# Designs tried in a protein design run: designed miniproteins, single chains, continued (4). Part 56

Each design is a single chain, and the fold is of that chain. pLDDT is the mean over its residues in the fold that is shown.

## One batch from the design tools (miniprotein)

Design m13920
Fold by ESMFold2-Fast:
Structure m13920 (fold): chain A 90 residues (1-90)
Amino acid sequence: MIPLSWDNTDLSKLPETIKENFELLKESHEKGSEGAVETGVEMEATILSSFYPGLDKEKLLELLKKLAEAVRNGDVEKAVEYAKKIAEMV
């Protein structure tokens, strides 16, 4: 399991959190299997949705999957872009 493990009570700060913790997130994703990454992303979407009632869980899950793929590929710019899209949802 590879949770994105950000301690953010405010999704508007997600782009900064991803940028600051990018190397740690990349290492975590590189060490996990594809299935473990997918499961971790689904769990993260569930956790984040609990803090934001009424948030579109399906859209959040899709953006988190894209974010996880960008992190795994070492693409910090795309990871921050997807994080900004998640921040825009709140």
Scores: mean pLDDT 66

Design m13921
Fold by ESMFold2-Fast:
Structure m13921 (fold): chain A 76 residues (1-76)
Amino acid sequence: MELKKKAEELINKARKLIDEAKSKPVTPEQRRLIAEAEMAIGEAENALRQGDVELLKTAIDELESIIKKLEEYLKK
């Protein structure tokens, strides 16, 4: 499934961004973004395990949203 591949790629990207964020000084923003990203990854992994296409679509949207937030944070 194309959605499965996309979700797996976004999970991998989000994990790399979390690792980069963890290398930065601890702030409330940093902790919040990491927590949001970890939650989004968990939801995507659950959707992949269930094979639920609608949950996967929602999880992909959430992953793309948090990835953008992490990328913006990391540019600072």
Scores: mean pLDDT 83

Design m13922
Fold by ESMFold2-Fast:
Structure m13922 (fold): chain A 84 residues (1-84)
Amino acid sequence: SMLRNIGRGVAAGTRELQAELERRRALERLPEDPEGSRERIAELERVAEEGRRVREEYRPYIDKFSDEGSKVVEEAVESTLKKL
């Protein structure tokens, strides 16, 4: 299923982004909690890398969806403008 493959790629990208945002927060806490922050940063880096790997695996499905989505948006805008 195309939608299932797109969904898997998007979910992986979301996990990657969430892990990167949490990693930034852990880096901000590093001076206050060095041990806990280092372990959490390492775990978040692993989660982000796994998410990136899966996202790259499903990138062709995401790219096709993005291209089709862009065309739909362009056609909708053009149609609206032509209704002057």
Scores: mean pLDDT 75

Design m13923
Fold by ESMFold2-Fast:
Structure m13923 (fold): chain A 86 residues (1-86)
Amino acid sequence: GSLPPLTPEQQARLDEEIERYRKEAMKLADKYLTPEQREEFKAELDRILADPNLTPEDKLVILAEMAGRPLEGRRLAARYRQEALK
């Protein structure tokens, strides 16, 4: 994997946060989107999660935005970046 400088423990916590926002984003899609829009939204989530050019922090920010929580996602990503610098 090409995702230094995160430790395995930091990566696991980031993966948990990403999954949390993915679930929240899907709940919003189920609540507010048509079936056709939900399929496109799910396909977009799957593309973002499978993109090897995105860092875990970038995926966290994008998924938090899709879940309607852009500021929370950016704060979490900043915290993981700060932890990586210590």
Scores: mean pLDDT 76

Design m13924
Fold by ESMFold2-Fast:
Structure m13924 (fold): chain A 87 residues (1-87)
Amino acid sequence: MMENLKKEVEEARRKYTEAEEVLKKAEQDRANLIKEAEQLDREGHIAESNELLLNADGEVAAQESKLNEIRKRLEELEKQYKALEES
């Protein structure tokens, strides 16, 4: 029982780390897309610039939401593991 829960905690921690890396990449991609959007705006491609920014913001928000759900799951698993150790 404890062995299985420990593995689930370790897997959740790995998923959390992976999700943090994905979010960091999405934030970096957004920063790059902001620069690209600024160039498109200067060239008169305002609609394309706005679409890039909207899509970039949406992707960051989606990854933040995913990370938050993984964090909640990890916290719940760690709480269960601690409860078993304190029994």
Scores: mean pLDDT 84

Design m13925
Fold by ESMFold2-Fast:
Structure m13925 (fold): chain A 90 residues (1-90)
Amino acid sequence: SLREFKEGLRHLFEQYLREVQRLWPDKTRLIQAIQELIDLLGDPNATLEQIIEKVEEVLSLIREELDPDDPGAQGLIRTLELVIEAVREL
């Protein structure tokens, strides 16, 4: 269900938030965007369109602010791309 999908993604992004805060505590815009995504995933009234838009914002910030050769950044990018693909096929 959409509710279970959102809840699973929320837990995943809560884990990513902790990791980003640990590795890149100075990337305040990225941290804030991930926090806003977690909040949207916890909102029963949030639309799939709003979630996709916020995921794309987080992806853009990762590409802008993190080293593209960093394995952690590459892993985050791949995860976000898979989330966008999964949501678009629903």
Scores: mean pLDDT 82

Design m13926
Fold by ESMFold2-Fast:
Structure m13926 (fold): chain A 68 residues (1-68)
Amino acid sequence: SAEVYRLVAEFTRAIADGDEERAKELEEQLLKVLSPEAVKNIRDIAKEDPELARSMARVLERKAEELA
């Protein structure tokens, strides 16, 4: 769904930017639609490679727009 792509994009960007407060709020929303394991994996990837996370966020935002 468009909502999931948008939330993942915002979450990965928040982690890449070091905005842990925003990341926690988005994580709560993601846990309603994704498994805890999936959310943890997304978080870990974004922490390890912030530039990759920002790149992925752009792709996911485009996908959200296509599905809206």
Scores: mean pLDDT 86

Design m13927
Fold by ESMFold2-Fast:
Structure m13927 (fold): chain A 79 residues (1-79)
Amino acid sequence: MNKEEALKLKKEALDKFEEMVRRGEDVETILRWLREQLAEIKKLDQEIADELAKELKKPLQELGIKAAEKERERLRKLA
């Protein structure tokens, strides 16, 4: 039972994360929401929570790189 609920929440979290990124949602808002989703899934099933974290690793890294590049470009124009 708990594992099936965790799997459903994982799918919903992944779908919502992709939608938020596509919409250009604030990175800070996405990360805050994501932490809450992972905490809820972890309460149901640790293994499924770990799977979600692994699947999000590359997308989050790409999101962070893009944010860092935009900040570097902004700072370069001020120098």
Scores: mean pLDDT 76

Design m13928
Fold by ESMFold2-Fast:
Structure m13928 (fold): chain A 62 residues (1-62)
Amino acid sequence: SMSQQQQNIEQAEKKGQAAMDKVQKALQQLADGKPPTELSKETYEQMQQGMKALGIDVPAAP
């Protein structure tokens, strides 16, 4: 039903927002020169590569 589809979209949006909040927190930690604590190693490596591409120096993962 349309109602079920709308609920699935809302759940996906909430999950996406939570993921963005974690990324924002991690970026703030990196900007402060601190390693992110709430990210998997794979996610951290992807973020590190992206920031290096933007010319941002990022500390090595612990």
Scores: mean pLDDT 68

Design m13929
Fold by ESMFold2-Fast:
Order: C-alpha cells, then structure tokens, then sequence
Structure m13929 (fold): chain A 70 residues (1-70)
C-alpha cells in the first residue's frame, strides 16, 4: 500500500511538471513527463491502487498526442 501511494505521489508531481512544460509550449518535454506519469500510474495499478489504471491510460494518451505535435 505505501509503495503504491508513493508511486501515485511521484506520478502526480510529474503530471504537474508536464502541465507546466505544455503551458510553455515545450511539447516534447511535456510528452516525456506524461509518458513517465503513465508508467508510474501503471505500476501503482499493478499494486492494486484503485483508479490508477484509468489515470495511466489518460496520461499515455496525453503523451502520445503531444509527441505527434512536438
């Protein structure tokens, strides 16, 4: 449980940094940060954290969409 919570907190931190990069039109950096966010949420989902799988899918979609325009 503590490990999944730690992964979620790290994912939330990277997500906020990704939003900051996107607001500065640094889409390549934002895409990479969202990709890492998705990986951390996926790990949290594997550990049974509720809702992490949905958050991982959303972060992955954001990363893929921004990578296409970077």
Amino acid sequence: MEEAERLVREAERLYEEGKKAASQQDYATAAELYRRTSELYQKAAELGHPGAEEKARRAEALSENLAKIA
Scores: mean pLDDT 84

Design m13930
Fold by ESMFold2-Fast:
Structure m13930 (fold): chain A 64 residues (1-64)
Amino acid sequence: GLAAGRRAVREVARRAGVSQAQAQRLLAEMGDTSPAEAAERLATLSEEEREAVARFLADVYVPR
């Protein structure tokens, strides 16, 4: 649901050290979908899968 998606985006963005807007935009672009649908898909992922997504977002937005 919408609330679960918002919480998942917030959690992943916090772990990655990026803004919620940055996380939601990139996930929507990668999935070729809307930001809301990307957030709901993220909410269905396991904790390990969300951690992998957070690492990917950090690699994209935070310079090495």
Scores: mean pLDDT 76

Design m13931
Fold by ESMFold2-Fast:
Structure m13931 (fold): chain A 62 residues (1-62)
Amino acid sequence: GPLLALVTFTEPRSPEPLRAVPGVLAVAELSPTEFLVEVADRATLERIRALPGVASVRATEP
């Protein structure tokens, strides 16, 4: 099912590369380096981790 994840980049980025990933349903910019992303599945999180400049990807669960 859909998951929420916090994506952090090493440098300021546009949200556009995240929106281009298959399985990304929504992107919200929290800061120039931090984005809240809704994804269809865990495979989509792995695609995001493979993007250049991604420092971390975490499912949103405290």
Scores: mean pLDDT 80

Design m13932
Fold by ESMFold2-Fast:
Structure m13932 (fold): chain A 80 residues (1-80)
Amino acid sequence: LPEYVVTATLKDASPEQVKRLTDILRNEQPEVLDAFGDPENKTVSALVRAPDEEAARRVVEEAAKKAGVEIESLRVLRLP
């Protein structure tokens, strides 16, 4: 399966919400190989193994929904 880096910029997220999303991505999403939160910039990045870019996006969107955070923008980069 291809690997993607998905970076979510969060709208009005607290440091606790950034941590919660990062923890959900790491622990509750089997497609996620690793995840990193940046509470200062309200950004979370996840390394996702998925069949396509849309599937990689859905993994992060589902995790954000569970975390109760709103995504302002998503950037997806396919790794070689």
Scores: mean pLDDT 86

Design m13933
Fold by ESMFold2-Fast:
Structure m13933 (fold): chain A 60 residues (1-60)
Amino acid sequence: SMDQQIQQSAQQVADRLNLTPAQQQQLADAIWQGEDAIRDFLRSQGVSDQQIRDILEWLR
């Protein structure tokens, strides 16, 4: 299901960024909302613009 795909993608990114379970859920919610939400969330976590571009490419 799409929900399972979103949770899997969020877990993969969370593992790389060492996010907490709560932050992983926030990322999953952002993935559901789309690219702008993902960018806003990752910037709020202090992720660099280069890493955000790499992560967005992985989530395609």
Scores: mean pLDDT 83

Design m13934
Fold by ESMFold2-Fast:
Structure m13934 (fold): chain A 87 residues (1-87)
Amino acid sequence: MITEEQLRNAIIQAIESFGLDPNDPVIQSFIDEVLNVFKENNGDLKKTKDTLLKKYQDRASRRTGFDLSRELRQIQIVQKAFDLLGV
């Protein structure tokens, strides 16, 4: 069973692979959101991934410019992190 720590480490690896700083307050807020969704889904990785992607895709559909780029980056980070966990 995947732990919260293993998920956090996978997200940090994904963030760093995109050249982003995992200690950035905005990035930390994103990490906290991912971990909260994981807890809300009782550690179910597939449900967590689907919930996050739906959330960020919905936000992206209502954004333009820098806001759209941010939401698309969050989608890419989630996809990469969960791929690292085999999901």
Scores: mean pLDDT 83

Design m13935
Fold by ESMFold2-Fast:
Structure m13935 (fold): chain A 91 residues (1-91)
Amino acid sequence: MVKEEVEKNLEGLKEKIEELAKEGTEESIKALEKTIAELEEVHANPAAVEEEMIAAGASPEEARAAAEVLAKAAPELIELAKKALEEAKKK
């Protein structure tokens, strides 16, 4: 279901952020910067994320639940990605 798919994707994103930090390449730095920007947009506009999911075929209830999960996870993921970006730049 949409909420479970989002939660699974968030776990994968955490793993990817950690991998990018270890790489320390210009490509990994750009990927981390893009991830931070995307997460900041989600955190700033959860309603826009909800609307996008509904447009993609999710029910209003599922879209709202998924957007809530993303909004709650976004601050922690933004912090993780910013720390990963600093680590990548160090290498």
Scores: mean pLDDT 77

Design m13936
Fold by ESMFold2-Fast:
Structure m13936 (fold): chain A 87 residues (1-87)
Amino acid sequence: MIEHLQEFYEELKRAAIELGVDEKHADSIALSAAMAMMQGKSPEEAIRNAVEATRHTAEALGLDEDVKEKIVEETRRLAEKYAPKIF
């Protein structure tokens, strides 16, 4: 369980950095999404929670709409990959 959540966090942080987000903001996005996944009671809820957390964090950080959309899409892709392994 914890190992797959850590992998999700690390891969999402890397993806955000590759999309041009600075390391501190990428960390905030990845951490918020990982914490939101932990609050889910099913894989489907965990995926929704992670995507919502990423969108809210990216908006709060003032990221450009195009960058925000790409990070939200990446969060969904990674959450769909890891949530079934956590639950």
Scores: mean pLDDT 84

Design m13937
Fold by ESMFold2-Fast:
Structure m13937 (fold): chain A 87 residues (1-87)
Amino acid sequence: SNAVKLLREAIELYKKDKSPEAKERALQLVDQAIEEINKSLEEHRKRLETLEKEGAPQAEIDRVRLQIERDETLLKRAENLKKKIES
């Protein structure tokens, strides 16, 4: 996902360059990743609601639930990375 790429870029930048400018850029990348993850979460939650209302097959519902869990895990990782960079 784009969010995973942004977080990877932020980690690589933060690891290689400790300048204030690199720190600011890394934080911008993390903030962009958080925005992308939140958008993905909103889309997946809306999709889940639609599938439940339609009486969709359990396999489809479970797939979207796993996508939501993945997005929530990624969001927590992004938030933790932001705190680490801000330190």
Scores: mean pLDDT 89

Design m13938
Fold by ESMFold2-Fast:
Structure m13938 (fold): chain A 87 residues (1-87)
Amino acid sequence: SVEELLRELEELVAEARKLINDMDKLTPEQGEARLAELRARYDEVVRKLVEHADQLTPEQRDRFLELVAELNRLIQEMEDKLAAKKA
């Protein structure tokens, strides 16, 4: 359901925040693998939500856009931290 997909996005945001905090404890290879897994799950959830975009309530659409903006920001922060570890 749309509510289950939105909850999955919220869980991905929480997982991304945890990964950022744990980044200094991971090897570059471990960090890359975890980010790749998170991105794959993110892409799949977004794909499913986009397929139902016209069926979302205004509140669900606003929540979706807010979660996407937050997760994109967190993914960029993880990319920056991984780049710094490789330098």
Scores: mean pLDDT 86

Design m13939
Fold by ESMFold2-Fast:
Structure m13939 (fold): chain A 99 residues (1-99)
Amino acid sequence: SELEERLKRLEEEMAKAKKEGDYEALVKTLLEAFRLAGAYAAREGLETGDTALARLAELAYAGKPLSEFAKVLEELLENTDLSEEQRELYEKLIEALRK
């Protein structure tokens, strides 16, 4: 499907951005992926759980400010047991979102 092809391209763009340390590009591609996920869930009537990922998808679909995304990621960082590498990644994403 067109959605699957677009998500695959975004996954490739995210992998490249992560490899290059381009956190601004990574944030941009993640927001596009969440927007598409939110649009898909809304169209298919999928049940979205009360998870951080579901909230991020809803915020992206609704076109909310980047500060709202940073807030959800900050909450996830505080309340989730993350590896040191994962924690550093989330901290860099929050920095890029609050720029």
Scores: mean pLDDT 68

Design m13940
Fold by ESMFold2-Fast:
Structure m13940 (fold): chain A 68 residues (1-68)
Amino acid sequence: SAEEAAQKAVEYAEKSGKLYAEGAPEEEINRYQNEAVYHLSKAGRLDREVADKAAEEATKKAKEAGGK
């Protein structure tokens, strides 16, 4: 569902932020970033409003996890 894809996008975005804060390799950070984008795109195809909400939450979670 759109909600499931949205949840996955937020989870991957938060994980990428944590990896960035931990100094993980760029390749690993990029993998999680790409997964977040993929799931946001999937959510957007199903429900644009759900995708917009997820994009906002993903940005917030990544920022909080990344310590920026």
Scores: mean pLDDT 80

Design m13941
Fold by ESMFold2-Fast:
Structure m13941 (fold): chain A 74 residues (1-74)
Amino acid sequence: MLSEEEKEEIKKEALEYAKKLYETTDLSPDQILDRAVAYAVFRMIEKGASDEEVQELGKEIEEELKKFIEELEK
């Protein structure tokens, strides 16, 4: 099970990854979102998250990433 601190760290890492993709690649917003969500899922699994926790936190991270990427696009 992930701690709240580990959940926040994964979220932060996913947002930083999305920002890096936006700054260094010509990927569309949807492609950046897909890659950043996949990165977050990978990090959750590495830290021992359950399948249910990956699904629930993954959805929350996807929603925050979508808003973040939309803000980067202006």
Scores: mean pLDDT 82

Design m13942
Fold by ESMFold2-Fast:
Structure m13942 (fold): chain A 117 residues (1-117)
Amino acid sequence: PAASAEQVAASEAREAENLAGVDMARVRDAALAFQEGRYEEAARLLRENAEAAIAAGAPARGVRALITLLARVLAAAGRTEEARRLADELIDAAVAAGVLDEAEAAALRAEVDALLA
């Protein structure tokens, strides 16, 4: 079954709103770096994107996605302690900026801990 063009457009617009303030070109560059084994570059691009998104007051969904992706990249590189520390730093910055509330921050910390277990 195919979705209607209007339903597809509405879903795309909603996803674009949820990802507002996220630099999707930088996410794609990070994905390419990761595929090529350039984990330090991939992590740097994702960290810079997350910091910029937090500073821009981006929606919680986009910021959470960047933080979890950064944690996954660092975990794949065997840098699990760094992944936990950077995730905590970014989560604290997002709370301070009003992007995440305390409940969202606690849930994201639990998600990162599960990814690193």
Scores: mean pLDDT 79

Design m13943
Fold by ESMFold2-Fast:
Structure m13943 (fold): chain A 93 residues (1-93)
Amino acid sequence: QLAEEIERAVREALKEAGLEDVAEEVGAAARAVAARPELLSVEAPVDDVVKTIVEAARITLLSLGVSEEDVEKVAELLEPKIRELYEKYKAKA
Protein backbone atom coordinates (compact mmCIF):
# COMPACT_ATOMS: atom_id res chain seq x y z
CA GLN A 1 0.00 0.00 0.00
CA LEU A 2 1.21 3.51 -0.86
CA ALA A 3 0.36 4.82 2.61
CA GLU A 4 2.55 2.10 4.20
CA GLU A 5 5.43 3.01 1.87
CA ILE A 6 5.05 6.70 2.78
CA GLU A 7 5.13 5.76 6.50
CA ARG A 8 8.35 3.74 5.96
CA ALA A 9 9.97 6.59 3.96
CA VAL A 10 9.15 9.08 6.75
CA ARG A 11 10.53 6.74 9.46
CA GLU A 12 13.69 6.17 7.38
CA ALA A 13 14.27 9.91 6.85
CA LEU A 14 13.82 10.58 10.58
CA LYS A 15 16.38 7.87 11.45
CA GLU A 16 18.81 9.43 8.93
CA ALA A 17 18.29 12.82 10.63
CA GLY A 18 18.91 11.32 14.11
CA LEU A 19 15.25 11.75 15.16
CA GLU A 20 14.39 8.05 15.64
CA ASP A 21 12.52 8.80 18.91
CA VAL A 22 9.69 10.58 17.00
CA ALA A 23 9.76 8.38 13.87
CA GLU A 24 6.70 6.27 14.82
CA GLU A 25 4.48 9.29 15.62
CA VAL A 26 5.45 11.31 12.52
CA GLY A 27 5.27 8.23 10.27
CA ALA A 28 1.73 7.47 11.49
CA ALA A 29 0.65 11.09 10.87
CA ALA A 30 2.07 11.07 7.33
CA ARG A 31 0.40 7.70 6.62
CA ALA A 32 -3.00 9.04 7.74
CA VAL A 33 -2.69 12.03 5.37
CA ALA A 34 -1.43 9.86 2.47
CA ALA A 35 -4.45 7.53 2.89
CA ARG A 36 -6.94 10.38 2.18
CA PRO A 37 -9.00 9.60 -0.97
CA GLU A 38 -8.26 12.97 -2.62
CA LEU A 39 -4.50 12.31 -2.44
CA LEU A 40 -4.92 8.81 -3.93
CA SER A 41 -6.60 10.23 -7.06
CA VAL A 42 -4.53 9.82 -10.25
CA GLU A 43 -5.66 13.36 -11.16
CA ALA A 44 -4.10 14.94 -8.05
CA PRO A 45 -0.92 16.89 -9.00
CA VAL A 46 2.20 15.20 -7.58
CA ASP A 47 3.58 18.57 -6.40
CA ASP A 48 0.42 19.25 -4.34
CA VAL A 49 0.46 15.75 -2.82
CA VAL A 50 4.16 16.00 -1.91
CA LYS A 51 3.66 19.46 -0.34
CA THR A 52 0.65 18.23 1.69
CA ILE A 53 2.46 15.18 3.13
CA VAL A 54 5.74 17.03 3.81
CA GLU A 55 3.80 19.85 5.52
CA ALA A 56 1.94 17.29 7.70
CA ALA A 57 5.32 15.84 8.76
CA ARG A 58 6.72 19.36 9.46
CA ILE A 59 3.71 20.31 11.61
CA THR A 60 3.89 17.03 13.56
CA LEU A 61 7.65 17.40 14.17
CA LEU A 62 7.22 21.01 15.38
CA SER A 63 4.37 19.94 17.72
CA LEU A 64 6.73 17.30 19.21
CA GLY A 65 9.35 19.99 19.98
CA VAL A 66 11.77 19.29 17.13
CA SER A 67 13.82 22.36 16.08
CA GLU A 68 13.04 24.21 12.84
CA GLU A 69 16.58 23.39 11.61
CA ASP A 70 16.02 19.63 12.05
CA VAL A 71 12.49 19.90 10.59
CA GLU A 72 13.88 21.48 7.38
CA LYS A 73 16.58 18.79 7.20
CA VAL A 74 13.87 16.08 7.38
CA ALA A 75 11.70 17.91 4.80
CA GLU A 76 14.64 17.97 2.35
CA LEU A 77 15.13 14.20 2.82
CA LEU A 78 11.38 13.46 2.53
CA GLU A 79 10.41 15.50 -0.56
CA PRO A 80 12.27 13.38 -3.19
CA LYS A 81 11.29 10.08 -1.47
CA ILE A 82 7.58 10.95 -1.36
CA ARG A 83 7.64 12.30 -4.93
CA GLU A 84 9.18 9.03 -6.20
CA LEU A 85 6.58 6.92 -4.38
CA TYR A 86 3.63 8.92 -5.78
CA GLU A 87 5.06 8.91 -9.33
CA LYS A 88 5.41 5.11 -9.15
CA TYR A 89 1.89 4.81 -7.74
CA LYS A 90 0.35 6.91 -10.53
CA ALA A 91 2.29 4.96 -13.19
CA LYS A 92 0.69 1.72 -11.92
CA ALA A 93 -2.84 3.17 -11.73
Scores: mean pLDDT 79

Design m13944
Fold by ESMFold2-Fast:
Structure m13944 (fold): chain A 84 residues (1-84)
Amino acid sequence: KKYDEAIEAYKRGIESAVNQQEVAANYEGLANALEGSNRKDEAIEAYEKAIEIYQALVDKAPDSEKPYYQEKLDKAKAKLEELK
């Protein structure tokens, strides 16, 4: 079904990612697809991984990029809290 294809696409995206921003974005997409397929526990794990990577990106990014990663981090955290 359509969610299964999205899940596989994001898993391949994580595997082929060339930087941490792409890894985090693919985990966020994976979490959304898992949530849509009612795989809540797996969605939580994927959001937690995206949060971990976005936090590292906020900490290490130049000041000009920090707001971008902070927004992504905040959105992922909000989604995780909604699932609990």
Scores: mean pLDDT 83

Design m13945
Fold by ESMFold2-Fast:
Structure m13945 (fold): chain A 61 residues (1-61)
Amino acid sequence: AVPLLSDAEFEALLARIAALLGDDPVVVAGLAEMLEAYRTGSEAERQALSEGLLLAAAGLE
């Protein structure tokens, strides 16, 4: 099982992805919504978001 990211680790990873995507305001808004969803989500939702974000980050290099 993938370990759960802390709120700070999840935010740092989102910031890295935002930097790679080049300041599109729609993308920035979507990333802010993902951060809020992670902070307020259930344990299962946080697990799914952690797995998805880590997989996405690995694919982006």
Scores: mean pLDDT 73

Design m13946
Fold by ESMFold2-Fast:
Structure m13946 (fold): chain A 95 residues (1-95)
Amino acid sequence: MAVEHLERAIEAVKAGDIYEALRHAQRAVNLLKDHPLYPLIEKLVDAALKAARDGDYETAIRYLEAVRQAVSYLEKGDIEKARTLLEQALAEAEA
């Protein structure tokens, strides 16, 4: 469910449709509110959407893909791999 919305957000960014990207990303974040890694997911999605609004679509896509991969690991029960991916992507966003 959340992965599907993240994939739609990524495709929207690729199409230059920032409104649809925001809509799908927000829906994905809302589906993940009760997850222990939610604060990391929220920060990285916010960084992606900021990049998209600034016209940096490459960075926005990279961050959204990192969130999508992390959520995929979470759905498989691999919390450690999900955390590592999110922390690594956030370190790049803060640099």
Scores: mean pLDDT 84

Design m13947
Fold by ESMFold2-Fast:
Parts: structure tokens; sequence; C-alpha cells
Structure m13947 (fold): chain A 91 residues (1-91)
């Protein structure tokens, strides 16, 4: 179904962002001079990534989740990607 293909794309994007988050978190942890704004961007990205993980698990339990939650999933992943890219540019 189109919803199953959407979920597969979101899971792939989530794995990419989770790997990127781990790399940026490790870099920030190793750098005592990292600006507070970078730490906040990383924390916000983690929160969005965790929200998407929860939405994906919800979808797996009940594929009838409302379309608004699928839209939220896509927007949260886009937001997390932007926050991580910004953090990387400031490091």
Amino acid sequence: SSRERFLERMERRLRELEARLRAVEAQVAADPSAPEVVRQLVADARRLIEEVRELIEKFKENPDVPDVELIRMALDLAGAGFLLETAERLL
C-alpha cells in the first residue's frame, strides 16, 4: 500500500538521521567549546527524532493512524535534518 511505502521511506530517513545525530552528539561531547546554541539544536533534533520513532511504532501497531500524524512524521524528520545540518555548520 502507499502507506506501507511511506513508512519504509520514513524508517530509512529516521535511520540516517539517528546515525547523524549520534555523530553530532559525539562531536559536541568531545568539544568543551561547543556553543550553547549547538547543544540546544542537538537536543531539539533528538526530541524530534524520538517523536518520529514513537509515531512509527504507533503506525506498526495500528496502520489506521490519521493522515495528520503521517504529515507530522515527515515534518519532524525534515525539522530534525535542518537542526542537525545547522549544528554541523556551527561546529
Scores: mean pLDDT 87

Design m13948
Fold by ESMFold2-Fast:
Structure m13948 (fold): chain A 72 residues (1-72)
Amino acid sequence: SNDQRRQYSQLAATHMNRSRLLLRQAVRDPSYLPQANQSIQLSLQYSSYTGDDVRRSMQQQLDQARQDMLNS
């Protein structure tokens, strides 16, 4: 349903934001990398329930977050 897809989209965004934060922390402390990877996987899993366009957008945002971590 549209409501369920919206809820999964919100969950995907929440975990994406968490992964960004954890990736930034991993620059100073690599022990955060497993937590960041878990949040990335959860974001991708939840976005897969919403639709291909949302999933692609979420993947692009996650790829950008990984790149930002490398350039921080």
Scores: mean pLDDT 79

Design m13949
Fold by ESMFold2-Fast:
Structure m13949 (fold): chain A 84 residues (1-84)
Amino acid sequence: LKRVEKLAEMLERAAKGYYESMVNGAKGQAERDYKEALEKGTPEVAEKVKKIGDQRYEEVKNKAEKLYQETIDKARELLEKAKS
């Protein structure tokens, strides 16, 4: 039982770390792309790049949240089975 509890804790920590890494990475990329568009492009291009970056950020965030929740659910199932 205690080994399964530790495995569940490790999965939760790994899932959180992965989530944070993906979300922060996507945000940083969007910010860099927008700054470059402001320096090298027109205001119209910069606005388009910002919208694309914001959309990609939300897509990555939603995907990462889904994977995080699926991992938490699986960790919970492992704990329930181990109690049997």
Scores: mean pLDDT 82

Design m13950
Fold by ESMFold2-Fast:
Structure m13950 (fold): chain A 82 residues (1-82)
Amino acid sequence: KNAELYKELTDAILKYWEEGKLPSEEEKKRSKELIAELQANLSDEEIEALEKALAPLGEVTSPEEFREKSKLALETLEKLEK
């Protein structure tokens, strides 16, 4: 189950990179739902790592900044998927 959630989040980030755009409010809402489902099965340390990596993405105002800040998020998602 978590593998599918990680894939959906990772695919979304990569899609935004390829399209050079920011997530819409609807896409952000979906990502928050996926993150909440992931956190139900993670340790406190894993939750903290994920939240720390993803928090900067909520403050992003440009596609370029999103690409830079989402690199850590992508790496963290890939690490936690294993």
Scores: mean pLDDT 76

Design m13951
Fold by ESMFold2-Fast:
Structure m13951 (fold): chain A 50 residues (1-50)
Amino acid sequence: SGSELVDTFDKLREELIKQGKLSSNINPGRLGLIKGLIRMGGISLEELLK
């Protein structure tokens, strides 16, 4: 299900923030949209992280 992909995204986001590669400050609405697109298979995690 899309929920497993969202869980993977959350773990990757935490790791990238720790590495200083991603900001912890993101608009909640934008984050929700990204998670929605992941659930629907409209975007890959690899594309989001490049």
Scores: mean pLDDT 68

Design m13952
Fold by ESMFold2-Fast:
Structure m13952 (fold): chain A 99 residues (1-99)
Amino acid sequence: MEEKRKEEEERERKRIEEAKRLAEEAAKDPDNAEVVIRLVRLQLEPLIERLPPEKQKEVEELLKELEKAIKEKAPEEEIKEIEERILALLEPVAEELLA
């Protein structure tokens, strides 16, 4: 059982490193939908897992909408609204983890 805990810590560190790399790529090319969605998913995955199943489905639907919006080159205003909706669903869990 202790071996699994060490693997989880290693996975978390790798996830943080990958998220940093994707964040740099997204900053250089914010129109790259694939990189942006991968970054968002990796960063939000721990928070999404702590949500009730109904809210998890809502976040998944919003992530799909976000991916489509970026691929279709929707106005930045629409992309921001989708991002804000995702963050609003995760806000209660994020505040508990960051407190």
Scores: mean pLDDT 72

Design m13953
Fold by ESMFold2-Fast:
Structure m13953 (fold): chain A 109 residues (1-109)
Amino acid sequence: DEADKYTEKAEEILLKEELTPEDVIEALEYLMKAAKLQVEETWKHSKEERKKLIEENGSLPLLFAELSEAKENGDKKKQIELLEKIKELAKYYGLKRLADMIEKLLKMI
């Protein structure tokens, strides 16, 4: 589906031998697109289950918005914290490729 395609595109970029800042930005844009599509799947969860996820980890779109701000501000510590939260939430939603991609990105920081 479209979410898987975007995650695969991000993976192709992040697995390049030589990685540019432009490549990282492009990969993050694909991960954000994948996350937005996957949010549709969260509507299959109960209202109580969704509330708990938002309270514990935030929402994927909100976390990616905060990540963009942290990147603009050069706040490396906040970027790491947000990437870890996004990874855990991605695992919970069964977004294995997204979670694996974020883990690789964390190792590069």
Scores: mean pLDDT 70

Design m13954
Fold by ESMFold2-Fast:
Structure m13954 (fold): chain A 68 residues (1-68)
Amino acid sequence: MKAEEVAERLREQFPNGRATLDQVRLIVIEILGEEFARKVVEKLREKTNGAPYVTIDEIREVLEEVLK
């Protein structure tokens, strides 16, 4: 449920389907709090080898892993 809420907010703010790690962090902090934001950003950085942008699909996958 919360992972889908984050994904929906990201789709609304980033219609191109891509966001920076900082943008993702701010949205996740607002919805889930700082601890989950830290874990999500850390896993996204590992998955993308520190790419400047991540896709909403990648963010959703990581959210599902973190929220298990």
Scores: mean pLDDT 78

